# Designed miniproteins, single chains, continued (3): the designs that were tried, part 95

Each design is a single chain, and the fold is of that chain. pLDDT is the mean over its residues in the fold that is shown.

## One batch from the design tools (miniprotein)

Design m11298
Fold by ESMFold2-Fast:
Structure m11298 (fold): chain A 70 residues (1-70)
Amino acid sequence: MDKVKEQFIERTKKLAKEIGPEKAYEITVSEFEAVAYTAVSLGADPEQMKKDIKEISKAIKETAEEIKKS
């Protein structure tokens, strides 16, 4: 979902200002993976979660790489 993707992008940007883009990426991806794992454990649709994991993880990575280049 676009809103969740935007929230993780903004979190990555905010965290990168404090601790740098590489550590921001590591922390934000770990946070999202923990949330995704918990959601599946609570009965969320695994197919939808797989799609969301792929999309959001890619967005976090691209955001961190873009900040590193700037």
Scores: mean pLDDT 78

Design m11299
Fold by ESMFold2-Fast:
Order: C-alpha cells, then sequence, then structure tokens
Structure m11299 (fold): chain A 93 residues (1-93)
C-alpha cells in the first residue's frame, strides 16, 4: 500500500513545523530525534545499512559524513529532518 502523497503545502508546513520543533530542543534531544528518524528509515524502507551509517556518523559527530548519508534518504521529510537537525547541532557546537 502506497502512502498518501503530501501536497506541496502540506510538505512545506511539515518541514516548517519540524524546523521550529528542532530549534526548541536541547542537543541531546535533537540527537534522539535523528536516531529515531534513522531507525524509522530502516523499518519502513528496509535500508538498515543506511540507518546504521547515519547513527554512527551522528554518534561520532561527523556532520560532513552525516550530511552525505542524509542526502541518500528517499523520504523527503525524514531527509529534511536529519539535515535540519545537523544544522541545529552545528549551531550549538
Amino acid sequence: VKRVPRTEEQRRRAIENTRRFLDGLSPADVRSVLRGTARGIAVEYGNTELAEKIIEALDAEDFETLRKYAEQVPDELARETILLGIDRLERLA
């Protein structure tokens, strides 16, 4: 079963809400959200290798490698969540 596609407006609103949500979180909570997002990718798309690489780069604070793997995420909202989280963590570093 294919998920219902988001409209452009719904997609934009979801990304804006995610940015605001992440901006209110501590670095530890941002890391928790990113780990959860990576695990979700493994469960939904069966891409356990990509999810593991994202978590490893996050734990190593290797934001360059983390961005590289985030760009490979097929789900737009999951990809944007990881990228926005990286931006937040870099600003707090």
Scores: mean pLDDT 78

Design m11300
Fold by ESMFold2-Fast:
Structure m11300 (fold): chain A 91 residues (1-91)
Amino acid sequence: GEELAKKVAEKIREAVEQAGGRVLSLEVKIDGNTATITAEVELASGEETKDNFSAGLGLMQLYLGPDLSIVSAEVKREGRRLTLTYTVELP
C-alpha cells in the first residue's frame, strides 16, 4: 500500500530527472486501494525539437513493471512547467 505509493513517487522523480527535468513538488494521496500522485516539474531549457519528457514517461511505466496499474495519467503544461497527475491502483 503506502510503501508502494512512495516507490511510485520516487520513480516519477527519477524519470523526470532522467528526462532532463526537475521536480519542484511531489504529493502522494492514498484513498483505499488507489494512490494519486501529483508532481510539479520544470523542464530544462533545451531545443524545442527534443521532447525527452515523453521518453521519461515510457521509462517510468517500464520501471513500475506489472505490479502497478496506471488507471489515469494527466499532463498540464504552462511554458516550461508541467503538472503530472498519476492515479495508480494498489494491489
Scores: mean pLDDT 66

Design m11301
Fold by ESMFold2-Fast:
Formats: C-alpha cells, sequence, structure tokens
Structure m11301 (fold): chain A 85 residues (1-85)
C-alpha cells in the first residue's frame, strides 16, 4: 500500500511531469494517475476521488482538459493529503 507521505512525494513528481508535457493524452494519463494514487493512499475518500476522476475523464473526452486545470487538480490533492497526514 502507498502511505500518505509516499503519495505526496509521487504527486509532486507527477506535477513536474505535467509542467513539462505538451501532449494532451499524456496530461490526461498523469492526472488520472494522480487520482488513483490518492485513492490508494486514502481509501476512505475513494467515493470523493472517484467523482473527481470521472470529471477528469469527461474533460478529456470534451477536449477541455488544460495544463492549468491539471496543475490546479494536482495542487488540490497535495493540499488535501498534507492536511490529513
Amino acid sequence: SVSIEEAIEELKKIKEEIEKTTDPEELARLVQRAYLLAMEAVPEEIPRYIGRLLRVIGLELDGSLTKEKALEMIDEIIKELEEIK
């Protein structure tokens, strides 16, 4: 299992990869990975994170997932996990 501390470290690496990519498909994969990682670290919050992951999939399908939105989502997850640990 992934600890909250391990998840935060990995999320920071995902954030760096998001900042470096210009590929919309890679952007979507990185954001999806971030939510899956958060759900593994905090299983009690799976229902909340599933809803947010479905929104990301919707944005990807609509072609409206931007780097700015992705970075905002990652920062929100990191902040939430930092408040729990």
Scores: mean pLDDT 84

Design m11302
Fold by ESMFold2-Fast:
Structure m11302 (fold): chain A 94 residues (1-94)
Amino acid sequence: QQAEFEAQKHAALYLESMRDLERLSKDPELRVQMEVNRDLLLLDMAQRFPGFVEGVRRTLREGSEEEKARARAEFEQWLRDQAQRYLEQQRAAQ
């Protein structure tokens, strides 16, 4: 439960940082810091969900074009689902 909550939080922060990079691109120091934070969040997600994240990474390297497209869609949907659950928990707490 705690690990699941942390994954949901990290997924939300990852998606938010991706959006922020587009808006904060005019500040080089802040952009670099956001990129580092994004990479740390991705590493944390890979550590907490090695089976799923590692599977996606392997498919992107070795899979067919159809498998790669499916893996990208599944990963994006997984990130959105985790982020949505985190936001719902935040709203419920407030």
Scores: mean pLDDT 65

Design m11303
Fold by ESMFold2-Fast:
Structure m11303 (fold): chain A 86 residues (1-86)
Amino acid sequence: ELEKKAEELIRELEEAARAEDGDRVVELTLELNKVLEQIEDKEKRRELAERAAEILAEAAAASTDLEVETALGVSLISLAVLLTSL
């Protein structure tokens, strides 16, 4: 269930990043981090977080909007902090 919820959030995150919806990207990343914290399988948690980080990094590289780039960057940092804390 938690893994499925994380997969659904990652899909929504990819769509929000493609739409350049910075506020939605931040919201979804915070919810994803809360779900990932509940996943006890460390390898699965890492795999899901790395997938989300890849999506955010690709979107940041493609973006020309400073506000969107900032939202993607902050979201990437929050995922990195989660990975180093768990």
Scores: mean pLDDT 81

Design m11304
Fold by ESMFold2-Fast:
Structure m11304 (fold): chain A 70 residues (1-70)
Amino acid sequence: MAEALAQVQAIIDEGAEAMRRSTDRAEAARIFVQAVSEMVALMKEKGLPGTVIGDMVLEAVLRYQAILEA
């Protein structure tokens, strides 16, 4: 469990950093979608419950939205 959550957090952090490095809003949006898709796939593969998946996705979306608005 702890290792799976650490991997998910790494995906969130890497996605955020890639979005910040992006020079194009459309590219940042693609990185956003890709990062969310990868984290959901990993959490499903690791068998995390839907409530945890939902909470992690919401946190990622809020963080990525803040980057897009900056």
Scores: mean pLDDT 81

Design m11305
Fold by ESMFold2-Fast:
Formats: structure tokens, C-alpha cells, sequence
Structure m11305 (fold): chain A 87 residues (1-87)
């Protein structure tokens, strides 16, 4: 719901660095627990890239796992970039 999204956005803006760090750790642990089949995720990604994800039904778990994987990859790149800049 749109109202729930606005509440979450306000909560995030007011969050401390410690709270954000704890949330990122929980996301990483959640990704490990989901343990989705890599082949299924790759198939979902391939069909999405081709604009054909509607041609096959996927479970909610594949969509969430893929989203979490992308978020983790984006975070990893940001951390690496920051470390390279600060040495």
C-alpha cells in the first residue's frame, strides 16, 4: 500500500547508521535462508531481460531472491568503491 511505503520511507530517513547496518545484516541472512535454486533464478532473470517473464510462472521466492541478490551486488560494489577511495 502507498501509505505503508511512505511510512517506511520516513522511518528510513530518520534511521541511525546502527539501525541501517542491522537491517543490511538481516537482509543478508534472509538471502541465505531462502536458498533458492540458482537455475530457477537464472531462468527468471533471462526471461525478464527478454521482456518475457510472463511466459512462465515463478514463485514469490524466486522474485524475492533475485531482488535480494541484486541489492547485495549493488551494496558490495558500493563498499568496494568506498574502500578503494579511502585505502
Amino acid sequence: EEEERKKLQREFINASEDEVEKALKKVTEWFKKLNPKLSSIKEYVTLELLGKKESKEFTFSEEIAYSLYLMKKAIDKLIKRRLEQKK
Scores: mean pLDDT 65

Design m11306
Fold by ESMFold2-Fast:
Structure m11306 (fold): chain A 79 residues (1-79)
Amino acid sequence: VDPEEAAEKLVEVEVRLGAIKEEEAEELKKEAIELLKKASEKERELARALADAVLEALAAGASVEEQMAAARAAAEAVA
């Protein structure tokens, strides 16, 4: 898994959920990339799978409960 791609998707989740401002996204992407470069391959796969699942659920207009269910299913699939 590409650390840069995983980091970008994780930060996109935080922006879309309103947890961070768009102005904070660039610095947080840089920090996430550094952390993911130090992470194991499984941790990178998990990060990407969780981000993809949440972003897909958000794009489909899913509820918070459905977003959480999608994230759990993605985590279980990677494990």
Scores: mean pLDDT 76

Design m11307
Fold by ESMFold2-Fast:
Structure m11307 (fold): chain A 93 residues (1-93)
Amino acid sequence: MEKLGRRLGELLRSPDPFTAEVALSLLAATVGHLVSQGRYEEAARLLAAAARAVGLEDVARALEEAARTGSREEILEAARRGLDALAAFVAAR
């Protein structure tokens, strides 16, 4: 998951807005799929890797902490906040 998250995060930095939007959509879809399978920790780690790749260290740290110590509900909230932060990053470019 971390390798995929890092790769998708690098694509979020693309100077091409279409590439960044496609990468964000794929990231969100992958998170949704992992959540639907009960794979909450993997979803949080995927997002943490993507957040770190775009320099959102505080977001990445919160996601990694939620994955290690958090309840299902805490992981889901951290994942939603992480996706919102990544969407805001893409929109601000």
Scores: mean pLDDT 85

Design m11308
Fold by ESMFold2-Fast:
Parts: sequence; structure tokens; C-alpha cells
Structure m11308 (fold): chain A 89 residues (1-89)
Amino acid sequence: MSDEEIKDALEKLEEDLKKLEEMIESGEFLKLSREEQEKLLERLEGEIEKLEKLEEELKEKNPELAEKAKELKERLEEIKERIKELLEK
């Protein structure tokens, strides 16, 4: 992917994360079926792995995008932790 395509993908992911955080805060996430909640958690784990690989690949080539990938990965890990806490009632 070009740096522009990577930047666009990271910006879209940031928007998706904002929507997910809003869904968690509003309680809408808890209204989802267990299957939908588990699929979301699996998706978050996959995105974390992708961002970790992207950070390593970009670290020397584009440090600014590498830092953005790291920030989004940390944010995803925080969201994942919140979801796990909600499911462990």
C-alpha cells in the first residue's frame, strides 16, 4: 500500500473506533447478541495484530504513520479490555 492508502485506512479505523466507543458508552453494545459481541471482540484482536505488524514495517520508513498505528493499537487494546470487563459480570 502507498503511504496515502495507509493513512486513509488508519483514519477510517479511527472513525470506526469512535463509533464503537460510543456504542459501549451508550450501552448499545450490551444489547447486541452474544454472537455479535464475540465477533466484534475477534475483529478487534485481528486489527491489533495488523496494527502491530504495520508499526514494525513503518518504523524506519515512515515514523509518523508508525506512531499513528501504535496509538490506534493502544486504543484498540483499551476498548478490548473494556469489552472483556463488561462480559465478565
Scores: mean pLDDT 81

Design m11309
Fold by ESMFold2-Fast:
Structure m11309 (fold): chain A 78 residues (1-78)
Amino acid sequence: EETEKRFLDELKKLLDESGKEEYTKAEALELLDEVTSKVDVPEEAVKVAKERLDKLPDDYLLTKEQLLELVRLALSNA
């Protein structure tokens, strides 16, 4: 799906620009909000991604690849 790919591409760009190896749940949620401000996606798809992030422990650190995969799976199941 073009919309899903565009969302993931924009998220990847933000992750690349951050220069960070790991992200907290809070940082990941902020990145999702940033992407939704730039890419028109169904609110329901973003909600699923946020719900999946919210289920992670607060001390869990996501790698760039893990965050991209989590969001990709959420978008495909929305």
Scores: mean pLDDT 77

Design m11310
Fold by ESMFold2-Fast:
Structure m11310 (fold): chain A 88 residues (1-88)
Amino acid sequence: AEEVAREVTEAARRAAEAASQGNASGTTGSVLRAIGIALDARLSLPPEEAERALEEAARGALEVARETPDPEARRLVETLARGIENLK
């Protein structure tokens, strides 16, 4: 659970950084990585552990969004967090 949340938060941070720099390739790769980690957790972990991991991951992504000064990058990460939340 903690490892999943940490890895998703790190991928979200990389997505925010790449988006803030106009790096479309880096942004796409980091978003897909975050979604892939979240989806794997949903499919591989027991239901209660998956729900907790996804809740903590979504919370981590929202923290990254709050710390992101660029408005477009912030909205991207907020959208990512909502996507992760919807996997619960």
Scores: mean pLDDT 85

Design m11311
Fold by ESMFold2-Fast:
Structure m11311 (fold): chain A 117 residues (1-117)
Amino acid sequence: MSKEEKVEELRKKAREYYQQAIQARNEGDREKARELSEKGDELLIEAYRLMSEDPDPARSRFYRAVAELLELSKEKDTSEAASFESGALIRAVAMRLEGASDEEIADLVEEFLKRLK
C-alpha cells in the first residue's frame, strides 16, 4: 500500500470512529463516545505523522505541527486548547485561499502551538 493510500485509509477510519462517537453520545453512552473519539484521534494523528514524511520541507512542517496540535488537544482537556486549534485551522484555510505558501501556513500553526505550550 502506498503512503497516500495509507493516509486516505486512516482518515476514512478516523471519520467512521467520529461518526460512531456521535451516535454513542446521542444514546447517552459518554464512556463509549470518549473511547471512539480517542481511537479516531489516534488514527488522525498517525495520518498526519505519515503526511509529515513529505519530501517538501514546508508541507512536512505543516503536517507535523497539525499532528502535534492534535496530540496536545488529546492530552489537555481544555476549551482553550480546542479554541486555539480551531483558530489555527481557520486561519490556515484562509491563508491558503489567499495564496499563502505551505511554509507560511506551517509558521502560523507552529506559532499557535507555542501559545498552547
Scores: mean pLDDT 70

Design m11312
Fold by ESMFold2-Fast:
Structure m11312 (fold): chain A 68 residues (1-68)
Amino acid sequence: LEKEAQKEIEEAEKAVEKKDFESAAKHLQKAYRLIAELKKKGDTESAKKLEEKIDEVILKAHKVMQEL
């Protein structure tokens, strides 16, 4: 779960770098679902760190969009 969520976040970041925002959104959606499952299992610390990583990807996406 944690490893799978991390992979989805990394794929989202790569998609943002390619300006493929549709693919990035799909990967982030999958990451959120995996993080929700981690929270249900009580792994709140890992979930928090992954959520912070998602926030970084979203901020990067906004910066890339400004380069249009």
Scores: mean pLDDT 80

Design m11313
Fold by ESMFold2-Fast:
Structure m11313 (fold): chain A 70 residues (1-70)
Amino acid sequence: SKEEKIKEIRELYKEGVDIASKLTPEERTELLKKISELYRKALQALNKGDEEGYEKAVEEMRKLIEEAKS
């Protein structure tokens, strides 16, 4: 459902913010900007019924989070 998808991207966004809090100020700013942009894109895709756009945004959010942990 849309509600479950919204919850998924909210959880990914929160995880990204939590990781960013542990980084240097410069890295934190960059990560927050990127994760916020992807979160916005995912929400826009959901509102438009763009399933491919949603899936791509979620994939990019997951990849960004994994890279930031390394």
Scores: mean pLDDT 85

Design m11314
Fold by ESMFold2-Fast:
Structure m11314 (fold): chain A 68 residues (1-68)
Amino acid sequence: SLEEKFKELLEQLKRDAENLPVEDLDDLLKFYIDRARLLSKLYGASEEEEKKVIEEIKKIVEEVREKK
């Protein structure tokens, strides 16, 4: 399901963000936003669902940045 794909995306993002240096986090953010948009198109997500996952992506990157 789309929800499962978004959950997997967010879990992978968190792992990648924890394993990358802080200078790469902005590139990682852009990469995962683009990936979320692609998944939204492939699985027929609404604009609101896409916006929500992008907001969660931004939040995860900011939380990891604060810990580095």
Scores: mean pLDDT 86

Design m11315
Fold by ESMFold2-Fast:
Parts: structure tokens; C-alpha cells; sequence
Structure m11315 (fold): chain A 79 residues (1-79)
């Protein structure tokens, strides 16, 4: 349902924001950390646009890819 998809997106946004906060606070490489944060913010903007167009599944996929990107950067930079 649309409600379930919106709840999943809310959970993904919360997870991504938590990972970005951790990366920015724990990474010694400011350039890489800020770069990952900006890419996540861009993905949130793109996902919002897709939601407005009714493209819920594509919005979920973009958010998941962005979370995976931030997580990969965190793992490489922090461990």
C-alpha cells in the first residue's frame, strides 16, 4: 500500500540521517564525509520529486542506494 511505502521511506530517511551524522562526527577525512553527506541530501531531494510524481518504488530504490553509499564510505573511513 502507499501508506506502507511512505513508512518505509520515513525509516530509510531516518537511517540515512543517522549514518550521515555518525560519518561527519567520526571521520577524519572531512572532504569524503561532506561529499557523502551531500550525495545523501541529493538523493532525498530526488526521492521527494519521485514521490510527487507517484514513483514510490523508484524513490525507495534511490534512498536505499544512497544509504548503501553512506554505509560504504563509513566502513572505509571509520571501520
Amino acid sequence: STQALLEQMQQQRAEGKALVKKLLSESSNVTLAVGAALRFIGAEIDADQLVKQGNYQEALEILQQAIDDVRAVYKEQVG
Scores: mean pLDDT 87

Design m11316
Fold by ESMFold2-Fast:
Structure m11316 (fold): chain A 67 residues (1-67)
Amino acid sequence: ADEYTEKGRLLAASDPFEAVEYYRKALELDPNHEEAREGLRSTLEVMLNDPDPAVRAKAREELAELA
C-alpha cells in the first residue's frame, strides 16, 4: 500500500489521472489506509477545479466511488 501511495503523491501534480489510479490500488490492498484516502481526496478536489470539463467529470465519478 505504501509503495502505491508514494507513487500517487509523486504523480499528483503532473499526472493526476495516474495518481488517482495508484491511490486506488493502495486502497484495494488496504481500504483503511488513511494516507491513501487523504491523497486520493486531495487529488480529486484539485481535479474538480480543473479548467478541463473531462478532468472534472472524472473527479466526480471517482469521488462517488470513494463514498
Scores: mean pLDDT 77

Design m11317
Fold by ESMFold2-Fast:
Structure m11317 (fold): chain A 70 residues (1-70)
Amino acid sequence: SEIEKLKEQIEQKTKEQFELNEQIVKVRKDREEGKIPVKDANERMRELMERSTQVSKEILELRKKAKELE
């Protein structure tokens, strides 16, 4: 039960990281195409990259916990 919950959380966080990376790519493209101001794009990318870093750390911690239960 506990390891199943950890695996589910890892899957959810992995999906979140994928979605954050897709948003970063889109913001970068929108910036390059002039669809959004460079300052706004840079601020948005900084926020998304910070969240991506946090999610990566969360995934690593969850994987460590799952390994302890194997």
Scores: mean pLDDT 86

Design m11318
Fold by ESMFold2-Fast:
Structure m11318 (fold): chain A 88 residues (1-88)
Amino acid sequence: MEEELKEAAQRLRDLLTSGTDEGREAWKRLFEDGSGEVSREALRRFLKEHFGLSDEAIDEFIARADKDGSGKITPFELAEALDELAKE
């Protein structure tokens, strides 16, 4: 699980920070409601669709991303969670 989550976090971080069209599309997909925040449910669906993560890994990812427990994840919180999970 931890290795699976770390690999997915590294790939997603690289995608979102790449400055490519694919990175921009992934960002739009995550924040598709236009609020500037992603819901826990939207993030869960994205991670399942794109990385095939288990429910357990997704729950851990969401717990790390939703640091304030608000049920909403900002782009900033997502980036921080990705950096934490992808760290060496």
Scores: mean pLDDT 73

Design m11319
Fold by ESMFold2-Fast:
Structure m11319 (fold): chain A 83 residues (1-83)
Amino acid sequence: SRVFDFYGNEFLPRMVGPVQQAEQLVQQGRVQEAQDLLRQSYDRIREEMLREARERGLSDEELAELDRLMDQTLAVNLAGLQL
């Protein structure tokens, strides 16, 4: 799937840095800053990903599926900061 290839090869690698930084902030007791960092990084990466996917010819249906996968990933990462 073009959606899963784009998600796995472009989106997930771009999220590695923000997730690691957020985990370090949590270890310092800075949970709110960690959540804010993830949300801000996600918003930027999401906009970049959707723009790039449109440029590469993904359909509106594929863009909606990509957006859903990205939203689910953010939700999981935010939940993980509290575990």
Scores: mean pLDDT 87

Design m11320
Fold by ESMFold2-Fast:
Structure m11320 (fold): chain A 99 residues (1-99)
Amino acid sequence: DRELARKAAIYIVAAMLQGVALATGLWLGESPEVRREAVDGIEGTAKKAVELADALSDPELAEQFKADIAKGVRKVAETLAPLDPEAAERLRQLADEIA
């Protein structure tokens, strides 16, 4: 049960990060307003993923999850930088806080 929960958390976080990267790509062609809404969603999702990581009883696995979350957020920031440097910097700062 606990090991199953850990395994589920790994897959959920990986799927979330992949979904975030894909969603960011799709929404980059939209208006700045829509992009900011997407960035707010990404930030909220990343923060919730960190809460889930911190709830794990295995500190090594928790740090690995946080590293993966930070890496995913940075990748989204790099993708956004040419279109919305303010949003990109916001996500970059979030990634630094997580790592």
Scores: mean pLDDT 70

Design m11321
Fold by ESMFold2-Fast:
Structure m11321 (fold): chain A 107 residues (1-107)
Amino acid sequence: LTPEQEFLLLRLQLHYLVKEMEKAIKNKADKETLRRLVEEGLEVVQRLINHPLLTPDERKALEEIKKVLEEARKALDNGDYETAVKHIEEAVKLLKELLDREKERFK
C-alpha cells in the first residue's frame, strides 16, 4: 500500500469502529465486546498518530481521543460499566467531529 492508501484505510477503520461503538452502546453490549472495541480503537488511533500524513490538528484530536479511550479501558478493568460507556460515548463524539472535518480534505 502507498502511504496515502494506508492512511485512507485507517480512516475507514475509524469510521467502522464509530458505528460499532454506537451499536454496542445502544444494544447494551457486554463488557468483553466494549473492551474489544476500545482496544481496537486504541490501536487504530495510535497508528494514525504515528502516520506521516497526519496533520497537527488531527494529531491533537487523536491524542485527546486516545486519552478518553484509555479512561474507558481503565473503567472496564475496574468493573465500572457506566463510566466506561460515558467515556466511549465521548470518544465517539470526538471521532465523529474528526471524521466530519476530514471529509472536507478527502472528498
Scores: mean pLDDT 85

Design m11322
Fold by ESMFold2-Fast:
Structure m11322 (fold): chain A 77 residues (1-77)
Amino acid sequence: SMEEIEKQIYELGVRIGKIQKEMRSLLRDDTPESKERLAKLQDEQGRLFKELAELSKKVPKERFHRAYLEGFLEGLG
């Protein structure tokens, strides 16, 4: 259903928001460990954006944007 797809978009938004929050924290650190973690987070974010792109084809643009933004902001805290 469209509601189920919107929920999936929201959940992906939450995950991306959490990644963005962690990446922002890691950018304050200049260690090899923080750089390795940043690279892994960038890879994960790329995979999530690919999944979002596929889901975006299945719902109207306005519903996609709303679900994504609500999830993203929740993930940011």
Scores: mean pLDDT 90

Design m11323
Fold by ESMFold2-Fast:
Structure m11323 (fold): chain A 90 residues (1-90)
Amino acid sequence: MTAQDMLERAKQLVEEELQKLNLKGTLVGERSAQTGDTAAGTVIYKLEDGKYLLGVSVVSGGHTFSRVVRFDREEDARNTADDIVEAARL
């Protein structure tokens, strides 16, 4: 799996969460990294209620881990996305 694959997975997870919440969102940020057998993708969506969703997908050693997290502020979502992407680098 590539950084692009993780980015697309993160995006799909946020779209699924938006459907469950019955909210619309706009993509406002993407971050990805790949090193060896590890790849990470993060996406940030701005919601119509003024909040933000961060989608995360990481693969390491053939195992995939994914989460969606809600933030009140874009800066907090961006800082969290940056920390996750940096942690995926060796």
Scores: mean pLDDT 83

Design m11324
Fold by ESMFold2-Fast:
Structure m11324 (fold): chain A 77 residues (1-77)
Amino acid sequence: MSEEEARALAERVTKIGAKVVEELTKQGRFDDAKAARDATVQTVRDLLEESGASPEVIEETVAEADKRLDDAMEKAK
């Protein structure tokens, strides 16, 4: 897997994860929403690490995913 492919998959995973987290939060399923958020962030990190991305790219992409998931949870409150 190339870095470009991994970043594209990470973007897709984050987008899906944000929708899942938003729905679970709207339903008051906060523990499930947190678990989905944590799983999404871990998947993004794993994809980039497997692609051989630099530590800087990994941390930047993970931070962006983390923020988008947090924003989704906050909007659903």
Scores: mean pLDDT 83

Design m11325
Fold by ESMFold2-Fast:
Formats: sequence, C-alpha cells, structure tokens
Structure m11325 (fold): chain A 87 residues (1-87)
Amino acid sequence: MEAIKKALDEMEKAALDVKKQVPETSSAAESAINLLEYGKRNPELAATAIRSAGELMASTLDKVGDKELAEKMREKAKEAVEEVEKV
C-alpha cells in the first residue's frame, strides 16, 4: 500500500513539473492527475493508472515537439509501474 501511494505521488509530482515547464500540457496534466488519484483510491488499478497518465503526458509532449521530455515521462512511468508491480 505505502509503495503504491509513493509511486502515484511521484508520478503526480512529475506531471505537475512537466506542466510548469511546458504550460501547453496543462490540460493533459490535470487529466493525468485525475487518473493517478483514481489509482490511489483503487490500488489494484494503480499500474494501469500510471501507464495511462504517463502516456497521456508523453503523447502531449510529442505533439508540442518535446520528444526528450516525452521519452523521460515514459521512462518515469515505466519505473513507477515496476515499483507498483514489485509489491
């Protein structure tokens, strides 16, 4: 439970950081945070929530031309999923 919450909180912070760096992602970041909050309330779906939130943010970054941040976001989501699935 604690590890799952930590992974979700870390992904939420990542989404907020991307929103701060690339304001064009604001709508996607809000949607991603809603998915992550759903994962906090439904821990069995936490990995799915992280994957969906990460891909939403990454595809939005790709659309605005920031491929490097998009790849970093996908990597961050993958690491967070691995931490959740480790539990």
Scores: mean pLDDT 84

Design m11326
Fold by ESMFold2-Fast:
Formats: sequence, structure tokens, C-alpha cells
Structure m11326 (fold): chain A 82 residues (1-82)
Amino acid sequence: GTIDDEGYLVSKVLSVNGNTITVSGVSDLFEVGDVVDIKLPDGTVLQGRVIAVDENNNTLTIELKKTSPNIKVGTSVRIKKA
């Protein structure tokens, strides 16, 4: 995946269920239990914890500390370990 100037990997939100999101394209770099920073297109950074890794589909499931109205299916996000 593409890494930005701040060390974030480029990803996309695939699903949202309350405080839990699934994101694409970064599963090989993260483990269950990792605390992550999730950067939104507006520059907002959310924190979450990886609760599932799907290496076959190349997806992560992340539990957010708080829900954001700016996170929805199709939102481009950038993810790094906190």
C-alpha cells in the first residue's frame, strides 16, 4: 500500500457497525490488539484497536474509541500504529 508523509497507510472503509469498522488493504501490517490511529480526509485522527485481521480478504476490523459522523462506507482513511 501507499504510505503518506506522516507514515500512514492508505485504506478505505468497507463497513460500519456502531463503533466497529472494517477497512481494506492493510491486514499484513497489523495484529489483533494493535492500537491504531485512523486519519480521516478532513485531518481528524481517531483511535481504535484492531479486533480482527483477515489476511485472505486483506481487511482489518477495528473497534473505535468513539464513533465519528465523518466515518462511513467508502470513506478514504489512513492508518498507522499509535
Scores: mean pLDDT 81

Design m11327
Fold by ESMFold2-Fast:
Structure m11327 (fold): chain A 76 residues (1-76)
Amino acid sequence: AARATLEALLRRVQAIDEALPEEERRRRAAAIARETAAASPDPALAEALRRAAEALEAGDAAAVEEALARAGEIAA
């Protein structure tokens, strides 16, 4: 379930129009991550995805990578 949830999230993020400004793409990715976190029954995955959303909104690439790595570990 956690892996399928993360894969669905990544597909939605990949569907974001690359022609949009980088900040707008990050904002949309953050919204998708927050929505996925709210729908997740796994509290550890939900927390990792909320951290990813906050990092995306802040434009902190290192924090995004860390949060997504954590989500991947939980989904493994």
Scores: mean pLDDT 80

Design m11328
Fold by ESMFold2-Fast:
Structure m11328 (fold): chain A 88 residues (1-88)
Amino acid sequence: DKEIEELEKKLKEDRETYLKRLKDAGVPEEVIKEVEEKLKKFEKEVIERYKKYKNAPKEEQEKLREEIGEEQHKLLVEILDKAEKAKK
């Protein structure tokens, strides 16, 4: 429970930080709103998976963290590409 709460807080802070960076970079508010929705959806999915695996062996938890890390990286690359195109 406390670990999930800390994860939720971290994901929210990360989201707010990314949205702030996009706004400071001159990305249109409409695009920022779309990015916010994508990040919120990803956060929900991550939290649900962590809840499911909270009592799993450490080995399985490590695999989950790797998968989430890869998915997060791909999502952030997609977001940055979209933001860059929106500046033009």
Scores: mean pLDDT 79

Design m11329
Fold by ESMFold2-Fast:
Structure m11329 (fold): chain A 65 residues (1-65)
Amino acid sequence: GPEEAARKGAEAAAEAAAKGDAERASQLTHDGSVAAYNAGTGEEGERAALEAQRGGVRAIAQHGL
């Protein structure tokens, strides 16, 4: 579902950020957001996509990228 897609995307982005790969972390954040949006309908997909994007951005910032 959308929440699972968002979680998987955020986890992948966090792993890339932990490795210092800002470009890959950013790409995975975007991919996770799109996957979450497509997995839901209407507001559910939009909300999950926003959560995925925020999670990835936080991970990048937390690792100083």
Scores: mean pLDDT 81

Design m11330
Fold by ESMFold2-Fast:
Structure m11330 (fold): chain A 94 residues (1-94)
Amino acid sequence: MPSPEELLEELERLLEEFEKETDLKKQLAIAGRMVELAQQILRIGSEEQRERTIELLERLIEKLKEMAKKASGKDKENLEAAVEFFEMVRRRIE
């Protein structure tokens, strides 16, 4: 399995890909993968790596909130649901 350092590097890369992606469905898939990697780092990473992971998740949540404000209809509902889910995950990461 990859090291915590490699997982954190991949998480940072995925955030950059998320910010460059224009398709909402693909952006949400990237966000889901970021949460999976974050959960892995939190189990095996150092305190510093966990803190960095929380910062990256908070940045992702903020981007999703901004997207939700600009969206309408079903896309807005999907983005708001994603925000709620990721905020719940973040709150369980102390």
Scores: mean pLDDT 81

Design m11331
Fold by ESMFold2-Fast:
Structure m11331 (fold): chain A 143 residues (1-143)
Amino acid sequence: MEIIPINSLEDLLPLLDKSKPVYIIADDKGMGKKAEKLAELLKKNGFEVTLYLLDSKDPNAVEKAIEIVKSLPDGSNVIIFMSGAIFGADNPELGKEFFKLLAEKPFHRKILIFDGKEDAEAFRDLLESWGLEDKFILAYLVN
């Protein structure tokens, strides 16, 4: 699995189908501001965008992410900003359930965005251990 360096949020635009809606999931404290900037950039470029900000202090954040993913239309572009709320640090079985569900959904794009290369590489190895290595596009922000 290739991991894509993102020098600018604009580097994500060629990965997306403009004819398809974009759904962004992020937490409010980790990468949420970067997710908000991406949502604004995509809207300016004529994409239909919905942003879901999850409360990083909500113990049910992973279950809420699962319900969001279940509700999304087929063929959508889905972008997840990876953080502790989505990563399932407090409940690893729900985190695994979330990524298995996301992998099974007939979305056009499934992009996972990390704050650094090491986090993206560690998560790639985790996805490989779950048999999900070819299901996602992994990207990381170059600081």
Scores: mean pLDDT 84

